# Designs tried in a protein design run: designed miniproteins, single chains, continued (3). Part 9

Each design is a single chain, and the fold is of that chain. pLDDT is the mean over its residues in the fold that is shown.

## One batch from the design tools (miniprotein)

Design m8279
Fold by ESMFold2-Fast:
Structure m8279 (fold): chain A 87 residues (1-87)
Amino acid sequence: GDELAKKVEERKKELIKEMEEAGIKSGYGFGLAVTLAAGTVVGLEDMGDKEGAEKARKAFIETAKKNPDNPLLAASAAGKVFLETLK
């Protein structure tokens, strides 16, 4: 509900700050990518998988650093961590 939405917005702000501190500029798809990554991380935390949530966060930031022109690829990397948790 509303509490989960607030957690996603807070995580989104934290991820944006980490991206900016890493020198990654906002670009096409950046806002969508950060929203998808934040949802993935918060979803894993809500399921009790704190380790998976941290792995997804790291995968997002590390992939974004290597691919600063393709933030949606970084969001995909976080999503893969989530899918691996479901196996």
Scores: mean pLDDT 80

Design m8280
Fold by ESMFold2-Fast:
Structure m8280 (fold): chain A 67 residues (1-67)
Amino acid sequence: SVEVLEANAQRSEEAAKKFKDMADYYEKLAEETGDENLRKQAEVYRKMAEALENSAKKFKEEIDKLK
């Protein structure tokens, strides 16, 4: 249903925002400390955010096709 797709899109967008904030946090911490593991963690969160944004976009495109 459209409602399920809208809920999935919203959830993916909220999750993407959370992972972007986490990526920014770890990236800043890595710059301050020089810790390579923190840089790698920031990259992981960045990739997770990108995947979630792509998922949200696909759900929105599917909704548009049903209208």
Scores: mean pLDDT 85

Design m8281
Fold by ESMFold2-Fast:
Structure m8281 (fold): chain A 74 residues (1-74)
Amino acid sequence: MELSPLQRNAQLALDILRSWRDHHGNDPALTAALDEVEALVREMLASTDPAEQRRLYEELARVGGAVLDRFGVR
């Protein structure tokens, strides 16, 4: 099944989150933040409604941006 552009971006985010866990797996604060972002990514990938995908993408960008800012990735 072909993923929407928003779902493809969400899948890329999931791969990045897995990479971060591999490098920083013992930080409980980072793990909690990554769990929140991963939940949004999984919900977006499961969605079949374009409007819901857009809403979830906006929320993912907000939460993901906060994680990037917190951990100094610019």
Scores: mean pLDDT 73

Design m8282
Fold by ESMFold2-Fast:
Formats: structure tokens, C-alpha cells, sequence
Structure m8282 (fold): chain A 74 residues (1-74)
């Protein structure tokens, strides 16, 4: 359902933020990307874009510049 997908995306954002704050940038980026995909699926374009931007930032900090650029093309 919409509510279940929204709850999952919100949990992924919270976990991603915790991992980012701990310096686990690669895993944080993966969770932000997954949250962005869920937000996009449910039509929340604004939160999808914000999640993709956070994923790209996390990937850059992890040294994965190619993946950061690829995410921003979504």
C-alpha cells in the first residue's frame, strides 16, 4: 500500500542519515537511493529528488564519483 511504502522510505532515510553521520557513506548512499526509488514509485517527486541528492553526496564522500553522477541523472 501507499502507507507501507511511505513508511519504508521514511525508515530508509532515518537509517541512511544515521549511517552518514557515522561516516558509513557507501551504505548511506545505497539506502538514500532505495528511498528515492520508493518515493518516485509513489509519486513523491520532491522527496525522491532530495533522496537522490543525498545518495549522490554520500557516493561522492565514499569516492564513487561515477555512481554519484549516474544517480543525479534520474
Amino acid sequence: SYVEKLDEANRLIRKGQSLYDAGNYLEAGELYLKAGDIYEEIGDTRNAKASYENAAKSYRLAGNYEKAEEVLKR
Scores: mean pLDDT 91

Design m8283
Fold by ESMFold2-Fast:
Structure m8283 (fold): chain A 73 residues (1-73)
Amino acid sequence: TTKVTLKKGESKTVGDYTIELSEDGRTVTVIYDGKVVIRADVRHPIGYSSDLKITLEVKPIDEETFEVTLTKN
């Protein structure tokens, strides 16, 4: 399990994964090997990739900032 804090328009790389929060703050995207593997809306903030067996959870901290958790199943 890995946690990162993202602001609107920010991206962070954790191991082989890049996690991006859209500039409007509505969408979290997880990229692996240059491919989008999860896309989640912050209002329905759980995403899953069956191929990679990872779960994404997004929680708001404030207006600009979200906590994103990746869990390997």
Scores: mean pLDDT 79

Design m8284
Fold by ESMFold2-Fast:
Structure m8284 (fold): chain A 91 residues (1-91)
Amino acid sequence: SREKIKRAIEILIKYLEEHPEEFDKYGLLAMVKALQEAGFSEEEAELIATALNILLTKEKISTKAKDVLDFLKNADEEELVEKLEEIIKKL
C-alpha cells in the first residue's frame, strides 16, 4: 500500500541519517534489515528495498548513503511513493 511505502521511506531516511557507514558497507541488505527491524515482513522489506534500488538506478543516483539520503529528502513525497508503487507492481 502507499501508506506502507511512505512509512518505509521515513524509516530509511532515519536509518541513512543515523547509520550511513553501515549502509555504505552492506547496501541493499542494510535497507532490508532496517525495514525488518521497524516491523516490516521479510517479503515487504525485500520488495520495497528492491523497488527503491531500481528507482535509484533509473534516476542515476549513486548507492552511497549521502546521495540516497539527499535524493529521498528532496524528492516530492507523493511522486516518490507513486513511482515506487508502480515498480513494486511490476515485481
Scores: mean pLDDT 86

Design m8285
Fold by ESMFold2-Fast:
Structure m8285 (fold): chain A 74 residues (1-74)
Amino acid sequence: GAMKEEAERKIEEALRLAYEADKVSKTLEASMTAGVAQLTAGVGRVLLTKGYYEEALELAERAIELAEEAIKLG
């Protein structure tokens, strides 16, 4: 269904952005924020594998926001 495909796509995007944020983080605050983004995306992936698509999508979106914040922090 559309929700599953959207959750899968968003989890993949969240994981990629979180890893990129970690790679470019140079400050303690940016590194901590990138770490939380990675953890949030990871939990979202676990929920996705268990069929909790709506919850996985919510966590993916939060992880993307955290990753973008980490990139802005440097």
Scores: mean pLDDT 90

Design m8286
Fold by ESMFold2-Fast:
Structure m8286 (fold): chain A 87 residues (1-87)
Amino acid sequence: SQQDQMIQQIDDMSMQVTSVLDQVQAVGTQDQQDQARSIWSTVSRSVVDVHQRRYDGQPVPLSQLQDVQSQVQSAYDTLVDIYNQSS
């Protein structure tokens, strides 16, 4: 379904975000590491909320999926920028 495809895309992007987060934690300054962790902490809660709703058999609105997808994409872009500043 479209919902299943969107959730798969969110999960795939989340894996990419955590990969970049690991890279920032390896080479970044303390401030960059703190910023990167803060960004992922916020976004990961939204991702967990989507999965929890599905686990509980509750509907996940398309608008919520679109919002979470945008949040994960923004986190990825921001973390890549931080990583590039660290290198």
Scores: mean pLDDT 88

Design m8287
Fold by ESMFold2-Fast:
Order: sequence, then structure tokens, then C-alpha cells
Structure m8287 (fold): chain A 74 residues (1-74)
Amino acid sequence: MPSQREIDEGVVQIGIAVSRLVAEKLRERGRFDSAELLERAAEEAERLAREGDYERAIQVVMDAFRRVNELEGL
């Protein structure tokens, strides 16, 4: 079994990559508030991951996607 830390690290890296890709697509569609929210979340998650706080990094990404879903009516 991989350690919880290894799982969290992988999930964080995927979450950051997806957040940046979705933010780019939202910006292309003129959804600047939602794009900025995801970009700020990706930056915060990268910072937390650099500090080794993978669980908080995951929470930041997940919270940002929930907020974007509410804002965009998804």
C-alpha cells in the first residue's frame, strides 16, 4: 500500500494541473473571476505542497472547485 503522504502528493499534483487547465479555459471564455479563483488556489496549493502540507493543499483545490461550481452554476 502506498503511504497516505504518497497518495496525497499525487492527488495534489493532479489537482494543481487540472486547476490551471480549467482556469485557462475559463479565461478564454471570459469567466475571469472563476479563472482567478482557480489560479490563486493552484498557487496556494503549490506553496502548501512545497511546505509538505499535502492534505491542506488538496482541501484548497477541492474548495476552489466547489466555489467555481456554485459561481458557474455547474
Scores: mean pLDDT 82

Design m8288
Fold by ESMFold2-Fast:
Structure m8288 (fold): chain A 79 residues (1-79)
Amino acid sequence: MLFEELSEEEREKLLAQLREALKADPALDSEEQRQVALEMAELYAELVERYKKEGGSEELLEELEERAREAEARREEVM
């Protein structure tokens, strides 16, 4: 799925889903939780770069950068 092909509404929904997934504490120490954390970190990094290039709102960009940091921290915690 290409981020560029998503409508603004679909992008907001995707971001909301990613935020909720990231909030899920990988309290269950499993390979699947580690894989999800890695994928979330990569997705948020891509979204941040995309919004920087597209010139999205500063508020949304700041939230994305914060979520990207959280996803990266989660990845490091579980791996």
Scores: mean pLDDT 64

Design m8289
Fold by ESMFold2-Fast:
Structure m8289 (fold): chain A 79 residues (1-79)
Amino acid sequence: MSRIIVETFSELLEERGYTEAARKAREAGERAIKEGKSPTEVMRVSYEAALEAGVPEREAAISVTSAALRGIGEELDKE
C-alpha cells in the first residue's frame, strides 16, 4: 500500500508540472516507509514535502487523495 501511494502521488505531481516537488515527495515518502511508518504517516510526510516544495494545498490534497484511493483499490483486489 504505502509504496503504491508514494509512487502514484509522485507521478500525479509530475503530471501536473511539479517535477521537483514530485522528487522531494517521493524521497520523503520512501524514507518514511524505510523507517516503518504507517500508510497515513507516509502520506502525511509526502504531502508536507510537496507543500514545502511549493505545491498549492489544493493540488497536493487532490493528488494525495487520488493516490490513497488507488492504494486502497490495490489492497481490495488482493482478496
Scores: mean pLDDT 79

Design m8290
Fold by ESMFold2-Fast:
Structure m8290 (fold): chain A 61 residues (1-61)
Amino acid sequence: MTVGTRVTTVPSASSEQRSKAALAAANKLLEDPNASDEEVKKYASEKTGVEVLDVERTILE
């Protein structure tokens, strides 16, 4: 590619990315049942690269 760049202006996670975030959140809870919702969201976001807000929406589903 000559220009090599295409940027995403919308930070919406794909369904696959959201599924990975949900699995990461579940794994965090399995490892640390006393983890707060904030810790779970942060962990899932860090593991999957999904934004914290998208992780929060996935958990609330």
Scores: mean pLDDT 69

Design m8291
Fold by ESMFold2-Fast:
Structure m8291 (fold): chain A 72 residues (1-72)
Amino acid sequence: LSPAEIREIAEEAGLSVATARRIAREVEAQWRDLLTRSLGLSEARAEELLASPVMRAEIRADVRKRALELAA
């Protein structure tokens, strides 16, 4: 996620930008593991998918959801 996307999520959830960045790193790592370990994709293919607009939107939604859940 971009710094602007992380800041937006942090503001929405009422969390610090540092906390939102940690959640983003954790979520991105979980998505990478899902694509490579669970779905059997290569590291290169997983990185291509993670860079796609569609997958980045899914990751952003997951980060936002987890940030809001943590804030509640």
Scores: mean pLDDT 83

Design m8292
Fold by ESMFold2-Fast:
Structure m8292 (fold): chain A 72 residues (1-72)
Amino acid sequence: AEEEARELLRESILESASLAVKGIGYAAKAVSSEDEEESKKYLELAREYNEESNRIDEEGRERARRLLEEAR
């Protein structure tokens, strides 16, 4: 039970970090773009990846917490 919680938390952290890095990449492309519409598109993608990163982190922590509570 505890090993499962640790593995889920680890996977969640790695997935969240991967999405956050992608978000940063799109934000950099937005800042570097000379086209205003293209810049807006990259900013929206950066926001979506950052929101998904945060969601995965929160859901992973909640699932790990539930597994630990079930082991009591």
Scores: mean pLDDT 80

Design m8293
Fold by ESMFold2-Fast:
Structure m8293 (fold): chain A 74 residues (1-74)
Amino acid sequence: SAAEEALRLLVEAARALHRGDNDTARRLVDQAVQLARQAPSFQAGILRDASVLYDLLGDTAASAEYRALADQAA
């Protein structure tokens, strides 16, 4: 499902970030948030996790945006 794929991408993004591969981490988070649009029952959770990963990547603007979207989707 789109939800399972998005959650898998977020786990892989976290692992990439832990290795210092910020470009791969960002690409994977971006893909996960696109899939969130196809998974309405899991959208809030996916966007919340994406917000945390964007913050860890130093993208405070994306982090704030996706946190707000997650709060609205909950």
Scores: mean pLDDT 86

Design m8294
Fold by ESMFold2-Fast:
Structure m8294 (fold): chain A 92 residues (1-92)
Amino acid sequence: MMREKLEKFEELKEKAEEYVELAKEAARQGENGTVDEAQGSLLAIRKLRQEVERLMEEAIKENPEEGKEYKEKMLEELDRIEQQARDALARL
């Protein structure tokens, strides 16, 4: 069961990284509409972070010690990904 939650996290992480690439492409184009696209990508990453938080709450109920450790590490990874999207937006 923990393995399935880890596999779902990897899927959510991949989606978040795809949104980072969309934000970077928006920043490269430098057109007025691309600021809204970059902001949309950042909001999508934040929604994925909320989904991971819910997934990890279930993991904590199943194994409190291991689930808490995984939650911390996974949220740190998503915070890193969100920062990359914010950095791309700041270049606009």
Scores: mean pLDDT 76

Design m8295
Fold by ESMFold2-Fast:
Structure m8295 (fold): chain A 83 residues (1-83)
Amino acid sequence: RRVTEEEYETEGFLTGDGSVVDAKSRGRLRVEEDDGRTRVSFRGVTEYKNGVKEETTFEAEYEVGDGVSSGQGTVTVERTKLS
């Protein structure tokens, strides 16, 4: 069994329309691997210049065997505007 936890911080990122967003993001990623099963969990917070705060939670499980992968995941995003 392998467990990896990592915290990160970033400033600025590219959106899907090709624009750059000035924002600060921090989060924690946890990956657990055990006998061909992988569980990934993530919780992060992004704060934008305009005072909008976005919280993201992601959980997924998948299994890899003989060249086949199967799995499922859930992503939750909550936005709150701060003064």
Scores: mean pLDDT 64

Design m8296
Fold by ESMFold2-Fast:
Structure m8296 (fold): chain A 94 residues (1-94)
Amino acid sequence: MELEIEGLSLQANTAYLNGDKEEAEKLVPELEKLIKEHPDNYLLLDALGKAYYVLGRTDEAIEYYQKALDNAKKQGASQNEIDNIQTQLDEVKK
């Protein structure tokens, strides 16, 4: 369900920008559930990476950002979307 994916992606981005750990904790199981249904959806993979990053789960954030980047490239996402995920991945790897 595309509207639900976009909604959770927006919530994950808001938690990421605000460092909202409580919201990130709530989002992880919801994002994991949708990823089971849509395993290659790069918006969900990026959202889960952001949630893990907020929680200080760095290795998991790197894993999911990498999966998001690979899937965004395979699915022909815009260069701006690819660059944004790459930037997040590079920042986490520091």
Scores: mean pLDDT 85

Design m8297
Fold by ESMFold2-Fast:
Structure m8297 (fold): chain A 91 residues (1-91)
Amino acid sequence: MKAEEIGELARELLLELGYPEEKAEEVAEELKRWMEENPEADVEEVKKQLYKVAAAEYAKQGKLEKAEELAKKAGAEEELKELLKKLEEAK
């Protein structure tokens, strides 16, 4: 169940990011596999990492409002600010 829950969350986040269903399914399967190989992993920490990654992807797409919302859910607002600074410096 835990691996399935994480896979479903990853799929949902990727679809919200505008990725095609096939790619969302691929990432969900990879993450489910990782959870099965790491059964001691804290589900809440994995969810926070997913929100953090999704926030970074929204930031790269210029969707800052959505990026900030997800970073807040992950407790990763400072990491988002650092990413935004790096993206600014790359231009």
Scores: mean pLDDT 78

Design m8298
Fold by ESMFold2-Fast:
Structure m8298 (fold): chain A 98 residues (1-98)
Amino acid sequence: KEEEEQALLEKRKAERMAYLKAKDPSLTWYDYEEQRIDREIELLAKELGLDYEKLKASMTRKEIVDLIIERAREQGRPDLLSRAEDVKKAIDELEKKK
């Protein structure tokens, strides 16, 4: 079960990266992942009633994600909390592959 699901997720991740690279071949995998993370943070902030552009002016990306996690807990939004934790994990993975 887990092995098949992991292989499928890895395959889909590779296909998505190939698709994005085909649209703009000048972008690296890091650029695509950065764009994906930034977009997800923006969507999460919007869902929680936060102004992402104002947050970007005064806070780091990790601080913004931590704020989103806190707001999701305060508002009783386990769906947004789960998504925010996934984003935090993706940021950590991206920084390690730098």
Scores: mean pLDDT 74

Design m8299
Fold by ESMFold2-Fast:
Structure m8299 (fold): chain A 107 residues (1-107)
Amino acid sequence: KAKELKELADQYIKNAREYLEKAREYIKEGTMEALRKAMLYIGSARAYAGNAKNAARQYLEVDPSAEAQQYYDEVMATSEELLKEAEELEKEAYEQAEKVREEEELK
């Protein structure tokens, strides 16, 4: 099952990246509905990044090799980077949503 766990971790990283890219597109659109969708995609990206870390840890547990340790370290670093990106995008989406809300309340 070592190969299956590695493939799972790779797929989760891919999913996290795709979801963050969709979140960026929705943030760029800048409507309240788009910002709501961006926040949902950011949440999913964070979940996938977490799942990738867990799959990589399980891979290392079933294959305690130097190669598996290197892969684990790479997935941990990549997942940390993706989680930081997600946090930055969430802050940007939140700040834009506050501005949209303020503009609507001024009417």
Scores: mean pLDDT 86

Design m8300
Fold by ESMFold2-Fast:
Structure m8300 (fold): chain A 90 residues (1-90)
Amino acid sequence: MDEAKKKIAEIVERTLKEHGHLFSEEARAVLEKMLEEIKKAKTFEEAKKIAQRGLAELLSIAEKENNEKAIEALRELEEKIGEVINEYES
């Protein structure tokens, strides 16, 4: 497995473990689906696209729900994923 893809999957899995309780059932289902799709991705580029799309959907759900703690957790997730992308693209 690509090391960058593995790191993204580990970051998402850690977010579910540590912050899963902050998410609604709907948001948690999206986050779990995102993790599964990242694990199934054949390339880092596919994993990156899945993560970016999933994060956009999750932020939309959390904003609609006015869940400030979930929004903060998702912004931290976005930053950590962005760090991996920057490390492996540049």
Scores: mean pLDDT 83

Design m8301
Fold by ESMFold2-Fast:
Structure m8301 (fold): chain A 94 residues (1-94)
Amino acid sequence: SALDLLEEIREELRRLAEEADLRSRALLQQMVKDIEELIEELKKGADPKEVLERLIKGFEGLLSYAESDPTVPERVIEAIREIIERVREKLEEL
């Protein structure tokens, strides 16, 4: 189910990137790459808790960067916050 969550988030981020301006697209594409790397680690038998904790920390860093950039639309910032919250909820189930 952690794998399923990451695959859903990857698809959501890809769709956001397609609709995003050039600057936000670069940020979202980086998040997609980070998710793809974590999916591969899970497939290799990595601990789901450690993977989700690393994702939260990484995405919080990217969120902080996005919040510091006035050209990033609020809708993109809100989408990233919602993704982080979904991952936190999943982590509490594990």
Scores: mean pLDDT 86

Design m8302
Fold by ESMFold2-Fast:
Structure m8302 (fold): chain A 84 residues (1-84)
Amino acid sequence: MDKEILEAVAEAGRYLAKGLEYEKQGKYEEALRYYEEALRYLDRAQELAEQSDSPYKEQILAALEEQKKIVEENIEKAKKKIAE
């Protein structure tokens, strides 16, 4: 896997973890901001993976799609809490 893809995925994980920490504290507006940053890094990782000639390209793209779904679900949950 290209170093840039690994770095983007690592940053996405860091933002997701911080978002989950804020959510546990009931800080949904802060959680949402961190989840949106995580999604942006996953989008960047997907863009880089799509441009890669890696033999693992399809496996990487599938893993990124699953991670994006998790983050998108967390975003929707946070938005519902903020709208209360």
Scores: mean pLDDT 85

Design m8303
Fold by ESMFold2-Fast:
Structure m8303 (fold): chain A 57 residues (1-57)
Amino acid sequence: IPPLSDEEAKRLKEVALELVKKGTVSSLTAAGIIASALSATGHDEESKEVIEAVKKA
C-alpha cells in the first residue's frame, strides 16, 4: 500500500464526505473504501470521521 501524505489524506476525506452527502449505495461504498485506505495508511482520525458520516447517512 503506497504511503499517503497528510494533505492527500485530507483531500480523500473531503471526497469521501462529499460521496456520503450524495447518499447512493455506490457513493457510500466508495466512501467506505476511502475510509479503509485512510486507516491502512495510518490516518485513523480521518478514517473515523468518514465512518461516522456513513453511519449518520
Scores: mean pLDDT 80

Design m8304
Fold by ESMFold2-Fast:
Structure m8304 (fold): chain A 95 residues (1-95)
Amino acid sequence: SDMQNAVTSLQDTVDDMQNTIDTNGSKGSIRMSFISMNYVSGTIVQIDPDNQQAQQLRDDSQNVIDNADTMSQDQLTSQLRRITSQGQNVVNDLQ
């Protein structure tokens, strides 16, 4: 189903974000992770517009993208950890 495909893409994005955390990824790698999360969470919102958790993932990811240039490495890594955990929760709720 469209939702199963979107959940699979979200899980892949969460796994990639966790790898970025584990490998101490650069600010550029972290920014790319948030771009991917924003896109995938936006896709889930298009399928299920009432999914508040997916809306929050989309909006939080967009906020990090918009402010990445003003954030330190530690601040970006902190947001990456938080959004990765939120993404995993959305995967678990939709499975």
Scores: mean pLDDT 89

Design m8305
Fold by ESMFold2-Fast:
Structure m8305 (fold): chain A 77 residues (1-77)
Amino acid sequence: TAGVADGEQGLRLGKEGEEEGEKNGNVNAQMTGGSGALSGAVGLVLARKHGDEDAGRIGLDGGKRGLEAGKKGIGEA
């Protein structure tokens, strides 16, 4: 489903953001990436078990934000 695909994408993007944050030596960026990965993972689980496509989409949005923060070396306060 679209929600499952979105959740998987969000998890992947968040993990990439966490790795980029670690590479940049910015703890806040790394934590924001990790938060994005967690959002994606939760969205994936909810979409898979409950057919909650909105949860998958929210997870994808979180992952995208995590990746952006990681790449820029910027964490959310």
Scores: mean pLDDT 78

Design m8306
Fold by ESMFold2-Fast:
Structure m8306 (fold): chain A 87 residues (1-87)
Amino acid sequence: SVPTAAQLKSSIIGFLRLAGRSYEKLGEHELAEYLYEVADRLETASVDEALALVEETIEYLKKYSDSPQVQSLVEHLEEQREQLRAA
């Protein structure tokens, strides 16, 4: 079955918090804080606000384009954005 918008938002929030914890452990505190803030903002966002926030997050993360780990994070968020748009 196709996930609902609420399920997709919950998945994105969980993924961002997991990524934030991983970057925090690596000493990437600024990136971790940003990901936590985005996750918190997503909890109360409408679907349209969530789409805009995910797009903003993808744009922000592209400044780390030399990091394969951040590239993988961006690719995953792009896939989740398209699923959320279709929901």
Scores: mean pLDDT 84

Design m8307
Fold by ESMFold2-Fast:
Structure m8307 (fold): chain A 74 residues (1-74)
Amino acid sequence: TPTREQVVLEATAAIEVAGADFEISLGLLSKEEAQERIRRLQAIKAELERLLGPDHPFVKRIQQTIARLQAYLA
């Protein structure tokens, strides 16, 4: 059963992932904007891994969005 803390963290992660995925889809991210998104998502990922473990679907989803942003910068 998820705690209130877990629900709030998952909601925050979902909002940040959706925002990043949307901006990637537009193809309008600057290098600096993409780097800032990566830093923010890495911080959220660390918190999610601590509470939910590395195999949780939300952790895997945030990893995918980070990888997409890294590919966008290459």
Scores: mean pLDDT 83

Design m8308
Fold by ESMFold2-Fast:
Structure m8308 (fold): chain A 78 residues (1-78)
Amino acid sequence: LEEEIEKIVEEAKPFLSEEAAEALRKLGKGAVELLKVVPPEVARAFLRHEAELVISSIEDEKDKETVREAAERIEELI
């Protein structure tokens, strides 16, 4: 799971600004850490909420789309 999330982030990174890539990396790591202490449904809700906050802070439409796709792929793993 952790390695799969890291791969999703690395695949998205070349298409993202440094700030968007770092936000996505933090989002993925946060989901992994949360899964150690809460049920999957709570981790999914956290990921969805944090992804929307990250996406809302991005102005570039392509970066928004890339982060959304990566976040959805991470959610599917949970």
Scores: mean pLDDT 79

Design m8309
Fold by ESMFold2-Fast:
Structure m8309 (fold): chain A 77 residues (1-77)
Amino acid sequence: GPAPDEEKKEKLEEMLKELEKVKKEFEEELAKTTDEAEREEIRQQMIDTLRGVKEKAEELNMKEVAEAFEKMIKEIE
């Protein structure tokens, strides 16, 4: 059966916290980077990281978290 609701909520909160942390870190790197090639590399690294976390969320059947990551990826692309 599915994980207990308390365990599932804890995992969901952890995944959402990771999303916010990754987004903030890459936004800060982009804000201090003026070189176009470096900015593109940072964006690609952010997209790859977000895709990895999205896949993990999908494996945990956390559709809301996976959809949030997909939205972030599309906003950066």
Scores: mean pLDDT 73

Design m8310
Fold by ESMFold2-Fast:
Structure m8310 (fold): chain A 107 residues (1-107)
Amino acid sequence: GPSVTLSGSFDIKDGMSYGWYRQRPGEPWKLVAVINKTVTGDFVQIHPEYQGRATISVDEAKNTVTLTLSNLKAEDTATYRIVQGPNVTDLSSITQWGPPQELVVEA
């Protein structure tokens, strides 16, 4: 099935979390995927609706965070935003939101 790669740029720092949030019309912002960069290692969380279809990666040399969505479904239609914070799984801990990126999946 079709796939898409969304990318965003941050100055990548140890001790920070980087992730992607989505918002569907009429819904709150929800986590799609996150990499939490800690001194004990990097930890990844993927939203259940995207499990097995989403990958998140950080390229520190390029200062980029990428989200790849595979086997696209109509329900993937949403506004997506890259985020940074000390713990981006908690909305109140998000310190920066990247620009909105609209994804429309037909059928």
Scores: mean pLDDT 83

Design m8311
Fold by ESMFold2-Fast:
Structure m8311 (fold): chain A 120 residues (1-120)
Amino acid sequence: SARERFLALAERVIAALREARGRLAELPASPVVDLALGLLEGAIAELERIRRQLEAGEISVEEALRRALGLLDGLIQALEVLLATPEVQADPELKAVLEELLGTLRAARAELERLLAEVE
């Protein structure tokens, strides 16, 4: 079902965000690393909230998909802005983590768009 596919996708995205957060936490502390960590922690918390509300029957699959899409759109935009900064461009390890995560998020966003079209 679209519900089961959404829950599986949300679990994969949360896992990818947690992995990226763990990798960022091993880098030397800096304002840009701290900002990236905060963005990922916020996204994890919101995806977990969406999952919980959907599993509890508090929101529809369509509402969960729309909220997850809005969240990923905002996160993708924020990460693209960070990647364009001189600080990230000068740090190949930080750049690699953010580029890899951005690729994963873009793929997940495309899958969410397909699921939303299926339930509308």
Scores: mean pLDDT 91

Design m8312
Fold by ESMFold2-Fast:
Structure m8312 (fold): chain A 97 residues (1-97)
Amino acid sequence: SMSDEEARKLFEKGKEYFEKGDYEKAKEYYTKALNLARDPRLAGEIYYNLGLVYEKLGKYSEAYSYYDLSSRLFELSGDLKKAEEARKLAEKAKEKA
């Protein structure tokens, strides 16, 4: 959809900020992308990257929640390998919370 295309562009911008270490802007762009995302696979990717942001910020409870959401969305989209990867990251974040 047009909303998913716009969401993907915002998601890519968020990843650019993450690579630069600008975690606040990465979070802002990921949140904007989520507001437009309709595809559960795309939403799963965005939640995964929000989990990474919150880990970098030392916010492990929030990282757990985002990885858990990511895993569920990847299961809904049939991406079982990505779902398992997100689930493992959720478990690691939960241990640090």
Scores: mean pLDDT 90

